# Designed miniproteins, single chains: the designs that were tried, part 9

Each design is a single chain, and the fold is of that chain. pLDDT is the mean over its residues in the fold that is shown.

## One batch from the design tools (miniprotein)

Design m305
Fold by ESMFold2-Fast:
Structure m305 (fold): chain A 61 residues (1-61)
Amino acid sequence: DIEKKIEEVKELLEKALSGEIPEEELIKRYEELVKSMNPEEQQKVLEEVFPEQQKEAQALV
């Protein structure tokens, strides 16, 4: 399910931002997750995960 895959990516990003995992581990796990996805799923993940980070930064300002 696309929603679960989006949640997994968000969790990985949160762990990286909190310093629980290094960026190298984030990239590695993200690549593994992306390999299990169709192109349409990959696009949805990018739209949902990265735009949310941008929106959060805007909300702080």
Scores: mean pLDDT 69

Design m306
Fold by ESMFold2-Fast:
Order: C-alpha cells, then sequence, then structure tokens
Structure m306 (fold): chain A 87 residues (1-87)
C-alpha cells in the first residue's frame, strides 16, 4: 500500500512524464490519446480516494491542458473545475 509520501512522489513523476507525452501528443494515435486521458482520470480518482487531493487536482489540471491542446474547451473547463473542487 502506497504511503501519502509515495503518492506525492508518484504524482511528481507522472507530471514529468506528462510533459514528454504532451510534447509528443500529436504523434500519438487516437487510441493512445484516449488511453492516456483515461489513465490520468483513473490515477486522479485513486489519489482522491487515498486523500491526496493536491495530487489529484494537479492531474485534473494536466487533463484540462490536454483538452485545450485538442481544442475541446468544454472538457478542459470541466477538468479545471474538478481541479478547483479539490483545492
Amino acid sequence: MLTPEELEELAEQIEKELEVIKANWDTLSPEEQEGVKAQLVATAEKFKEFGNYEGAARLYEALGEIYEKEGDYEKAAEAYAKAEELK
């Protein structure tokens, strides 16, 4: 079972990996893009379940940035709203 400290370190590692993924977003297939977004939501919900609300908020902010990059401003706004609820 992950400690809160291990979850925070995991969140930081995920954020670093997401920067690389975002830089190469347009090279991913649509299926890979959907997989990344699904993993991001699943991980954020796990952080929320474990009480790491700040980590979950940062993952929803990253999801919002991905939706903005795709031009889906409605879903970006929803992701940012979820991040704000977790602050």
Scores: mean pLDDT 78

Design m307
Fold by ESMFold2-Fast:
Formats: structure tokens, sequence, C-alpha cells
Structure m307 (fold): chain A 88 residues (1-88)
């Protein structure tokens, strides 16, 4: 359980968000934890999968405003990047 969570953290630190997502999902299959869900939501957001990030966040028992702020910040950055690409 914790082994998969630690592997997820390693992939997240390396910027390998899709691999981090897979490891966090494996960790959740063994042990349900808001700590793991928070990191999974952030990994989805970093991967640009905002709908899944919010789905995971909304499944958390204890809401964390810091996670909300981080997801919203990444979502705004993605929106701006899409506007810049459309203008090219």
Amino acid sequence: AEEYYEKGLEYFEEGKYEEAIKEYEKALEIKESDKIKANLALAYAEAGKFSKAWEVYNSMKEKDPEVVERILSLEVDEGLALIQEALK
C-alpha cells in the first residue's frame, strides 16, 4: 500500500504524472486514504485531466482548500495555453 504511494510520489517528482496516477490508484485499491486521493487529484490536474481531478477530490471525506487552489491554478494555466495555441 505505502510502497505504491511512495512510487507515485517518485514519479510525480520526476514529472511523470501518468505513471504517478497508476501507482496512486494501486495504493487506493489496497487502502483508501484522503492523503493518497489528494495526491491523485493533483497528479490528474498536472496531467491536464481536470474532470478526473475534481472527481477524485469530491470523493475525499475531508476537503482540503490547498488542493482546490492548486487544481484551479493548473486549470487556468491550461486554459491560457489553449488560447495561445489557438492564436498561432
Scores: mean pLDDT 78

Design m308
Fold by ESMFold2-Fast:
Structure m308 (fold): chain A 85 residues (1-85)
Amino acid sequence: GEELIKKAREALQNGDYETAVKLAEEAIKVLGEDNPEALSVLAEAYLHLGEYDKAIEYARKALEIDPNNWRARWALFIAEAEKWV
């Protein structure tokens, strides 16, 4: 469960965004959709893949659960800005 989130973050750090999505989705299946850390990783991964609508959706979900999630706030801000480009 939590180890999948760690692997997903490592994939983000290595620029392997597709692997980060798969690992974060697996973490959500194991831990439930109420896990803000897994949702924030998914938002960041979709942001880097240029999937701005998905990045916004997952970032908003993470922030509904944990309003202080800085990764989700950052991903939401950048994804909304990028939608106008």
Scores: mean pLDDT 82

Design m309
Fold by ESMFold2-Fast:
Structure m309 (fold): chain A 70 residues (1-70)
Amino acid sequence: MIKELAEELGVPEEVVRAIINSLKALEDGDYGKRYSEEEIEEWVKNLTEEQKERIRRLVAAHRAGRAAAA
């Protein structure tokens, strides 16, 4: 999923992982927590389509924010 999502949205995999980490931390109520790559991959395997769409929107917003700041 992470590689596919990165390719779909035209961003590096590290950006997608960072956004997923932030979203997982938000859902866990542990803001600023850093997850291992394995923990992120395992969490991603169990995502609903609604959560996947939210990740796509967050990545798109991040990209738009950078474009606006440039």
Scores: mean pLDDT 73

Design m310
Fold by ESMFold2-Fast:
Structure m310 (fold): chain A 60 residues (1-60)
Amino acid sequence: SEKEKIGLELSILKVRKLALEVDIEYARQQGDEATAARYQAELDEVNSRIKELEKELEKL
């Protein structure tokens, strides 16, 4: 179903979010601000997609 498909995609994105948060923290601890900024940009995109999917799920 569409709900199950969205639910699965949302779960995958939430796992990706956690991984990116860890990678950002690690990069900052290494003083690699450029890598931290790159991962932050990816995290912002992931968060935007999560919000879109949650809105789609509300309509179902």
Scores: mean pLDDT 89

Design m311
Fold by ESMFold2-Fast:
Structure m311 (fold): chain A 79 residues (1-79)
Amino acid sequence: MEEEFEKRIEELEKRYEELRAQVDAASGDPAARIAGLRKLMEVLAELANVYLERGDLPKAREWLAEGLRVQQEYDALQA
């Protein structure tokens, strides 16, 4: 179980890094940034859920906080 969770986390963290880079690169394109931030929020929710399934509440809380930060960035672009 632990080994399976670590593999899932590694894949999700790679996806997070890719999407974060895409959003940052799209600084001049609000529509592309909004689309990227939506996908980023999905990945962050999956990361938080994986850590919750493991019972790792501190790590789940960390990823939830990052998700809230991304949500604020998304809301600012739509204001």
Scores: mean pLDDT 82

Design m312
Fold by ESMFold2-Fast:
Structure m312 (fold): chain A 114 residues (1-114)
Amino acid sequence: KVVIIDDSEELRRRLRELLARLGYEVVAEFRNGKEFLLSPRVEGVDAVILDLELPDVDGLDVLEALSLATDVPVIVLTGDRDPAVIERALALGAAAVLVKPFSDEELAEALARL
């Protein structure tokens, strides 16, 4: 069971198709950080896939809130290649960080290591 937090409809569709092929069920999708924070649905979830580039809030703040509230592993997606951003995400408890563009194989490997 996986939750997706990403504002890109195209990327969410790609993630749904890949996750289904890998045997994961997508139980919730959120288009922005505020939508997720108002109604977080992480009970019985195996992983959260979180885009840092959310339109309304800093994705690192969402990651911090997740890490304080739950032990669910978070896979972070980012277009930012700055090592300081990657290091901050890992320090805040991200189980993995994938830099866009990432391959389907990179995401599958990150999920398999959870």
Scores: mean pLDDT 82

Design m313
Fold by ESMFold2-Fast:
Structure m313 (fold): chain A 72 residues (1-72)
Amino acid sequence: SAAEEAARLAAEARELARRALEALEAGDIEAAKEAARRAAELLREAHILLGYDPEEVERKGEEVLAEDLAAI
């Protein structure tokens, strides 16, 4: 199902995010950036698979950030 595939992509993204943190701790900025980029791509794919538009996902992230900044 789309939900199962999205869960698989999210799990892969989580593993890549973990590797990105390990690379940062090791001082390998290039490896960390590449792993983070791939994790972000997999998360976008998972959201699209669940019926979320990539532009909507990005816009909602910006709206939440704006609300947090307004609360300062």
Scores: mean pLDDT 72

Design m314
Fold by ESMFold2-Fast:
Structure m314 (fold): chain A 88 residues (1-88)
Amino acid sequence: NDELLEQMNKGLLEILKNQYHASPEALEKFEEALKHDLNGDYETAIEKLREALKLTDNPKAQNLLQEEIEIVEARIRALERERARRLE
């Protein structure tokens, strides 16, 4: 459900920005990652999340970004398993 994913993404951006005070540069990379994730470009989304993580010194923000990386990586693995099971 894209609407639910967008709502969750807005919540995460709000937490990073207002509660964890992430830098504008880190927030920009995070927003880019969310756009790539929504478009199914998971490898680029992970790259942008790792860039955001590198720009972040707050441990809570680092944990949130690391969890997002793990979620996107899990999506890649699930898609690869489904393709392998069906062959095409």
Scores: mean pLDDT 81

Design m315
Fold by ESMFold2-Fast:
Structure m315 (fold): chain A 75 residues (1-75)
Amino acid sequence: SKEEEARRLLQEADRTYKEAQKAIENGDIETAESYIKKLEEIALRLRELGYFEGADRVAEKVHQLRKELEKAKAA
């Protein structure tokens, strides 16, 4: 079902967000970029499924990670 797919995507987003944070903390810029891209794809898919609030939450995580990544690149 679409609801089950959306639930799995939200769980995947939570895991991916944590891995992205770890990559940024470790200075692994390329790995962080790949996880951020994955989160953007998850947000897009959630939006396609009509899970707009979930998609917006994932998009906010992407925004936060990109800000942290730019700070890490500047260090």
Scores: mean pLDDT 88

Design m316
Fold by ESMFold2-Fast:
Structure m316 (fold): chain A 84 residues (1-84)
Amino acid sequence: MTAEEFVDKHLERARELIEKAKELMKQGKYEEARRLAELAEGLLLLVRGVLKVTGELTPEMQEKIDELVAEIRELLKEIEEKMK
């Protein structure tokens, strides 16, 4: 597996978790949605950290990861605002 394949595979996994979290939010299952969104964020931060340590993190990879992390953080904020 190349570093690019590693990033793309984990971005796809994170997107799947985000989609499932959004569906759980639609069902009012905010705690479950939060757990999946937090898992997706953790996964992407781990991927970024691994590639940074190995020296394989390109600016393009970092941009893709950071864009999706930002989307996840906005989703988490929305979930927290609905949890009362």
Scores: mean pLDDT 85

Design m317
Fold by ESMFold2-Fast:
Structure m317 (fold): chain A 86 residues (1-86)
Amino acid sequence: GKEAALAAGRAAAEATLRAGTAAGEATAAAAGAIAAIGAGTEGALDPSATAEEAARRAAEAALAAGAASPGGAAGGEAGRRAALAA
């Protein structure tokens, strides 16, 4: 359901953030976490989507968005907090 897909998306975003080993990667992953929330929500609205599929899509969206928009460590952390708090 919607709640499960959102939780899965947040978990995927958090896992993606932890996968970053450099400040740049961590910042990119955190920035992508915000996009991952959106992807998770859309997945929840799709009847064919599952929580696991939504999480995978969210993680991929986080990686892509993060790679395109690297910021400072503060930006990465703020993005992560926003993703988890939403």
Scores: mean pLDDT 49

Design m318
Fold by ESMFold2-Fast:
Structure m318 (fold): chain A 78 residues (1-78)
Amino acid sequence: MKELTEQAKKMLKEAEESKKKAEEAKKKGDAVSYTGYSLRAIGSGLQGLLLGKQAEKQGDKEGAKAGEQAAKAGGVKE
């Protein structure tokens, strides 16, 4: 259970960082970097969400919460 929660938190952090880099690239007019970082944010958000749902199934509310936050940060629609 600890491993799933830790992985979900890691994916949340990666989704937030990638989203910030995407917005910075957008402000600079760098469409390639904007697209690349946006895709990374979505990927990390989805992975975090799946890990969080697995943690929730095992009774870990912290992992579930981290996964949902990762999905939101990555721009994944729930």
Scores: mean pLDDT 79

Design m319
Fold by ESMFold2-Fast:
Structure m319 (fold): chain A 95 residues (1-95)
Amino acid sequence: SLMERIRETARESIERIDRLLEENPDMSEEAKKALEEIREIYRSIYEDEEASLAEVEAKFGEIKRIYGKVSSLLTDEQRAVLEEIFAKHEAAFGA
């Protein structure tokens, strides 16, 4: 189902964010906190089997809002990873 694809994409997003944090220990505290907040939102999408599409869309909007506040604190390589994550969740939501 569409919701199963969205939840699987959220799981993969959590794993990719965990790797990004593990591989970048010198990341600023503000950026780390923002990525941890984004991870928690993806976790809520993954664990909530009863979530509506509208609720997931609102959560994606919040993820992008948090990212927008800290994107300037990230390297080009770190931004590329997060933008790939966001492109994948947008594709899952639209298909």
Scores: mean pLDDT 85

Design m320
Fold by ESMFold2-Fast:
Formats: structure tokens, C-alpha cells, sequence
Structure m320 (fold): chain A 62 residues (1-62)
């Protein structure tokens, strides 16, 4: 249980960093942060969060 909570906290942290980078206009940093969040979401078996973040990453790349 503790491991799953820690992984969830890391996913949120990277996703928030990605959003923050977008607000600052740093698309490269946003892409890296979202990619890391996606990797961690897949690692935790959170397919819904991974899919959501992949959609956000696609939007950023446009």
C-alpha cells in the first residue's frame, strides 16, 4: 500500500511540473515531465491516468 501511495504522489508531482512548464512556455520541460508521469502511471497499473496524460502530451506536441 505505501509503495502505491508514493508512486501516485510522484505521478501527481510530475504532472503538476508539466502543467507549470506549459504556463511558463517551456514545452520541452512539459514534454519531459508528462513522459515521466506517464511512465510512472503505467508502472502503477493506472491505465486511465496514463491515457489522460498521453492525451495531454499529444496536445503539447501540437
Amino acid sequence: MAEKIKLSNKIVAYALRGVGALLEGDREEAIRDFEKAIQLAKESGDDETAAFLERKLEEVRR
Scores: mean pLDDT 78

Design m321
Fold by ESMFold2-Fast:
Structure m321 (fold): chain A 60 residues (1-60)
Amino acid sequence: MSEEEKEKIKEELQREAVRLHILEGKDPVEYLREKAKELGVEVEEDDTGREIVEKIVEAL
């Protein structure tokens, strides 16, 4: 996957997390943690949403 595609995926993950928070009341960080688990990506408990997104994209 190209660097440009990775940047787009980062933005899409962040926007989706915010969208679900606004529309469904889901915690954005919790959404990203669930996504990371689904993809088999290890994240730390104190990781920010931004750090989780970075780790997800690194695993792609």
Scores: mean pLDDT 78

Design m322
Fold by ESMFold2-Fast:
Structure m322 (fold): chain A 86 residues (1-86)
Amino acid sequence: EAKELAEAARKSAEEGEKAIEEVREDERLSEEAREEVVRLLEEAKRLAEEAARAAEEGDVERAKELLEEAARKVAEAARVREKALA
């Protein structure tokens, strides 16, 4: 489980980096909305990176907590983005 969590967390961080670049280039969003979405995605990426390290150190409970926090930040970013495009 620890190895699988570390792999999932690393993938989450990589996906976060790509999402940040995509949002940065999304001209449909106002600059303010773009900055807010990027900020939330940067927080999610940081949490995913911390989760990967925790999992690699064998701290499965901490890794799960951090991944759950990262998922919440991704969901918040999606809500902000949807509202900004409405």
Scores: mean pLDDT 83

Design m323
Fold by ESMFold2-Fast:
Structure m323 (fold): chain A 81 residues (1-81)
Amino acid sequence: KEYFEREIKEAEERGDKQLTADAYVGLALHYAREGKLDEAIKFAEKALEVDPNHPSYENVKKAIEALKAGKADEAVRYLVK
């Protein structure tokens, strides 16, 4: 968690939207692996908000759908693509 929060701050300071979104995806993946689905959804949605043109946009959307369905393992598969 602390590691990803540091990455987010550094990416925001650089103005790098893709790097900032990548850090939020990493945080969502961390929470999904811990079974904290609500937190994982929150950070995955934040990643899409930061960079809607991100290459992984569709995979993150599918991950959010899987998290909302309670399918943490399926969400993890989408977040690592």
Scores: mean pLDDT 78

Design m324
Fold by ESMFold2-Fast:
Structure m324 (fold): chain A 70 residues (1-70)
Amino acid sequence: MSLHQQILQLIGEILRTIGEIIDLERRLAALKQTQPSATAEIAAIEQRIAELEERRKELLAKLKELDKQM
């Protein structure tokens, strides 16, 4: 696989990850407004957002390493 194809694939994965974070943040905001007593659900969404933020960091680090190889 070419370096260019690897970069495009990583960008696609980063964009999908950002989209998932945005959707979860919207759900979290709605849940905090309508059901603030749902502490377990709020905590689960916050944990999932944290996991996706770490994945985004890993994908960005891979993209930077591929850029250095050029």
Scores: mean pLDDT 82

Design m325
Fold by ESMFold2-Fast:
Structure m325 (fold): chain A 57 residues (1-57)
Amino acid sequence: SNDLVKRITVLQFRILSLDVEYQLAKQRGDDELAQRALAQKQEAQQQLAQLQRQLSS
């Protein structure tokens, strides 16, 4: 559905943004911020996988 496609697109952009935050935190040596960004990225990836499975069903 159009709603699922929109949600997938939003999650894809969020994952890209979180990856940038993770890389910048690592470059700065901020392990706490890096782990937080990584955790949020993993959550977004799990949501993305769930929505993609709904499209494939």
Scores: mean pLDDT 87

Design m326
Fold by ESMFold2-Fast:
Structure m326 (fold): chain A 66 residues (1-66)
Amino acid sequence: MEEKLKEVKERGKRLAEGLRDPELREAALEGMEDILKEAEKTGDVEGAEKEIDELIELVRATEEAS
């Protein structure tokens, strides 16, 4: 469990590093922490990975539109 959540976190951090706007990157990282906390509570690692992917994709789309 813990090891898988760490892998999901590392992957999400790498995706967030691709964001150009520091404020959007920070917001994405904060959103990831919230998702990871919920996953730790529920044990839904796969759901957390999907939510993080969707969050990063949404933030990146917002950055590209700006």
Scores: mean pLDDT 78

Design m327
Fold by ESMFold2-Fast:
Structure m327 (fold): chain A 58 residues (1-58)
Amino acid sequence: SKEEEREAVLKEIADKLIGIGDAIDAAIDRARALRAAGASREAARAALRAALAAGTPD
């Protein structure tokens, strides 16, 4: 039914959004760890950007 198809699509979207959220959280944790270790704000920002890029499909 249309309702079952809608539910399946919404579940797939939710699972993808959760996966993106997990990648963002991991990238933030990495940047936070670098800042705690005394790295500059610019270095932490570069690491965050690199981690996010690595978490996205090419």
Scores: mean pLDDT 78

Design m328
Fold by ESMFold2-Fast:
Structure m328 (fold): chain A 82 residues (1-82)
Amino acid sequence: DILEKINKLGEELSEAIANKDIEKVVELAKEILELAKELSKTDPEAALVVLDSVIRGLKVFEDNEEVKEVIEELEKLKKEIE
């Protein structure tokens, strides 16, 4: 189940954010992005909720160039689904 995988990665992402582990935050966010792309083909509303949640969580690190790039990719996918 794609949504179950996303939920587990979301928990790991929350821990990485709390630990300020930028490398892991970027890796997990990119993995969630790919799963959200697949989810959007069958459940676009659920994909939008996932993307919005991840974008909001990453915003605290938006001054970091790698995180900013991932936020831009997430926002691009969100606009394509909307």
Scores: mean pLDDT 86

Design m329
Fold by ESMFold2-Fast:
Structure m329 (fold): chain A 111 residues (1-111)
Amino acid sequence: DIDEIRERGLAAYRLALEAGFSKNQASSAFMLAGLADLSPEEAVALVEELLNSDEERREEILEELRRRIAEVQLEIIKSYKPNLSPEELKKAEEISEALAELYVEILEKNL
């Protein structure tokens, strides 16, 4: 699973570099493919859309990314701990949301 996430991220990173993106922008593509469960092509297309979007559209995309990354991170936690109590599930949701906020901040900074 971690190996698959890494290989998908690396494929997005390489594809972004081939498309003429900077190394920082390619790192954002890596994060999108790995953390948001996007294909390499989808990750690169999303970095391109973020770079070419106005402030309103960019914020809409970033809000959707926060939601998607939180959902993906929560599913990863559940895969390791399938029998979460209601209290543990709430904590997992809070951690997933906090991670999504952090990752989107890093991703935006790399644009």
Scores: mean pLDDT 87

Design m330
Fold by ESMFold2-Fast:
Structure m330 (fold): chain A 57 residues (1-57)
Amino acid sequence: SAEIEALLAAARQAEEAAAALRAKGAADPANRAYYEEAARHAEEAAARLRAEAEALA
């Protein structure tokens, strides 16, 4: 359904954001903890979106 597709697209966007934040943390050790925390929040958001899509399937 369009709703499931939208949720999965949003989950992929959150996963990409998390990967970009982890890459920033790797490149900037002084601020690594900040970027790792932000990445973890994005990963949690992606997991929730995927769970919501699964519940609708």
Scores: mean pLDDT 91

Design m331
Fold by ESMFold2-Fast:
Structure m331 (fold): chain A 76 residues (1-76)
Amino acid sequence: SPLITLAVVLGILTILSFLVSFPLGIAFVLSVVLLLATPFLLSKFLPDRISNTTKILILGAVVLLNVLVLVLVFLL
C-alpha cells in the first residue's frame, strides 16, 4: 500500500539523515512530522475555512518553509 511504501522511504531517509549529522536527523524528523500533520491540523483548526485554494497555499507554504529549514541546517 502507499502508506507502507511512504513509511519505509521515510524510515530510510531518517536513518541516513542521522548518519550524516545528529542535528540534521532531528531537523528532518521534525520537518516530516510537520508535513504529515499539516492536513490533519487544517481539518481540526480550520474546518469552516477549508477551501481548495487555501489548502494549496498553506501546504505550499509549509513545504517551502520545511525545505528552507533543512537547507539552513545542512549548511550549518
Scores: mean pLDDT 68

Design m332
Fold by ESMFold2-Fast:
Structure m332 (fold): chain A 63 residues (1-63)
Amino acid sequence: MLTYTFDVGGVKVTVTADAESVTITLSGTGSAAEIAAARAKGEEMGKVALLRAQALALAELLA
């Protein structure tokens, strides 16, 4: 399981991924534009996190 946390304006973005799924959680306060930007950034990071989690799971199976 991989977890990334970062801030976009007043919005905290937490991305959690395993080999099968990605969960994006938004918290804090921000404008509609900041929330939209935070979500978009979270989705981008979610794709990277999912691929990394899958690669780690495969590496453990092959080890």
Scores: mean pLDDT 79

Design m333
Fold by ESMFold2-Fast:
Structure m333 (fold): chain A 72 residues (1-72)
Amino acid sequence: HMAEEEQRRAHAEGVLDFGEKVIREAARKSLEAAQNVAAGTAAHLEGIDPEMGAEGKARLDRLLAEVQAELA
């Protein structure tokens, strides 16, 4: 039902928001650590819903590109 879809979306958004914070913290140590966190977060999101996982992965890939540019 629609309520369950809204709950899954809210859960996925929470996972993504937390993942973004952890990625930025990991990036302060190394880009590789940030990439590993991003991969794990993307896999978790895909497990919740493949469509939400694809959207989340796009945001995480963009964040990694920004972090890499900042570290260069």
Scores: mean pLDDT 78

Design m334
Fold by ESMFold2-Fast:
Structure m334 (fold): chain A 67 residues (1-67)
Amino acid sequence: MTKEEAEKKYKEALELEKEGRLEEAMKLYAEVAKKYPDTEIGKEARKKALEIGVKIGLELIKKGVEK
C-alpha cells in the first residue's frame, strides 16, 4: 500500500527531473525519503534529493545568488 505510493511519487519526481523541474523533483524525492526512509525506494529518493539539491545550489552560486 504505502510502498506503492512511494514508488509512484518517486516516478513522478523522476519525470519532473527529466523535464528540468529540479526544485519540484527535489521536493517529491524529499517527501518520499522522509515518509518511507526504511524502503529501498525511500533510500533512492534521498540520494536523488541530495544530488538535485547540490546541483540547484551550485547553479544558484554560479548565477550569483544575492539573498
Scores: mean pLDDT 76

Design m335
Fold by ESMFold2-Fast:
Structure m335 (fold): chain A 70 residues (1-70)
Amino acid sequence: GKAVYREIVKLTPENVATYEMGARRVLTPEAAEKAIADLRKAVEEVGFGGEVEIIAEGSGVAESGTAKPV
């Protein structure tokens, strides 16, 4: 793989909307849907107010990523 990017994100409605918008702008449609689904799954598992670690592989644009509760 390329460089791995990690970011801890606090799950708020605003942060979720911001990441969904960003993913749709910088990822392919397929990768964006997967990233958004992972984020939505993290929201369901942790709930708003929790934090998740978003991990993406690549240089700037990720084909796949994961969101894990912190």
Scores: mean pLDDT 64

Design m336
Fold by ESMFold2-Fast:
Structure m336 (fold): chain A 59 residues (1-59)
Amino acid sequence: GDAEIRELRERAEELRERAEELRRKAEETGDEELRLEAEILEGMAALLEGVASLLERKG
């Protein structure tokens, strides 16, 4: 339902914000592990947005 789609998009936003924080820290520290974590979180956010869009089209 609409609530489920909203929760998926909110979770995707949280993951994107966390990814941005990790990218900033990676730039400041040169930590490649933080960059990889940021990329993983960005990928997860994109997946959740994709699922939300799919559910919205079916409703």
Scores: mean pLDDT 84

Design m337
Fold by ESMFold2-Fast:
Structure m337 (fold): chain A 65 residues (1-65)
Amino acid sequence: GPAAGRAAGEAAARAGAAAGAPSDGLTYQMSVERGGREGLSEAEARAAAEAGAKAFTDSAQQGLS
């Protein structure tokens, strides 16, 4: 379900962050797509990836402020 894709995306984002790479958005998106192939619908996978990218961007803007 949607939770599986989101969990996969979050795990990938954490791995990227631990490696010091600020490229979590793409990694998160790819992981959510993989989760979709395992049962998550395309719409749910896309929504989760977009929500994750938006949350990351919003956090970055708050840090700049």
Scores: mean pLDDT 54

Design m338
Fold by ESMFold2-Fast:
Structure m338 (fold): chain A 57 residues (1-57)
Amino acid sequence: MLPEELKRMARQLLELSEYQGDPEVIAEMLEQLLGLELSEEERRELIEFIKRYQAEQ
């Protein structure tokens, strides 16, 4: 499960982007911009979190 701080940062960045864009690209950008090294599992969870959050809009 993703850290709560990572989820908060993801939500903030998604709000700034108006919930637009490819979830996989957004996840990769978040990883790089936040200076995080995610495992394959964590990256998958982040992508799913982004997809779900975008779908709720």
Scores: mean pLDDT 74

Design m339
Fold by ESMFold2-Fast:
Structure m339 (fold): chain A 63 residues (1-63)
Amino acid sequence: NPAFEEGLRLLLAGRYEEAAAHFRKAIAADPNHARAWFLLGAALANAGRHEEAREAFAKAAAL
């Protein structure tokens, strides 16, 4: 998934809002991509968006 790979690259670069946007694109292509939901949560938490991060982590855990 090219969006997932780009999201991971941006997350490692500390570009958290851009990483989150790319993980959302990966999830749009595959809503059951548990790792994309987990890394979306990590990106959102690092961006200070703690409520959205909690929701993303809960979705990852439910998959």
Scores: mean pLDDT 88

Design m340
Fold by ESMFold2-Fast:
Structure m340 (fold): chain A 76 residues (1-76)
Amino acid sequence: MEGDRAAEEIQRGAEELKKIIEELSKIDPKLAKEMEKSVEEALTRAGELMNEGRYEEAVKLVEEEVKKAKEKLKET
């Protein structure tokens, strides 16, 4: 995977996560804050992986975070 493609996928995932957190904050503000912290940690780690050239791993990390966030939103 090329860095430009990975950056685009990560950006898309980050935008999805922001929307999920916004929706969750309307129904469970405490859970939304916990998710926001998890997302910030995941995005920081993805950035580190990108700097190391581990593009596929960075994208997978963000995809997994999006999947978890969507699951939590469905459960609430």
Scores: mean pLDDT 82

Design m341
Fold by ESMFold2-Fast:
Structure m341 (fold): chain A 71 residues (1-71)
Amino acid sequence: SEEEKRVAEKVAEFRARLRATYPDLPQAEIDHLVAAVERALREVFRRDPSKFDEAYEAILKAVEAYLKEKK
């Protein structure tokens, strides 16, 4: 389905971005963040697919800010 395609593409992109930017991040933490993002993106797509890309960008900024300031 279009939902499965769009969600899978963004989830793969997000996972690759985490691995590239934070190579020392534990696999369990990557899996946890990826699962949370997948759930959020599916909910957004079902509610309003026109907001999907905007929601993904907002999630990316929030996660990147969190990880950048993690001590």
Scores: mean pLDDT 82

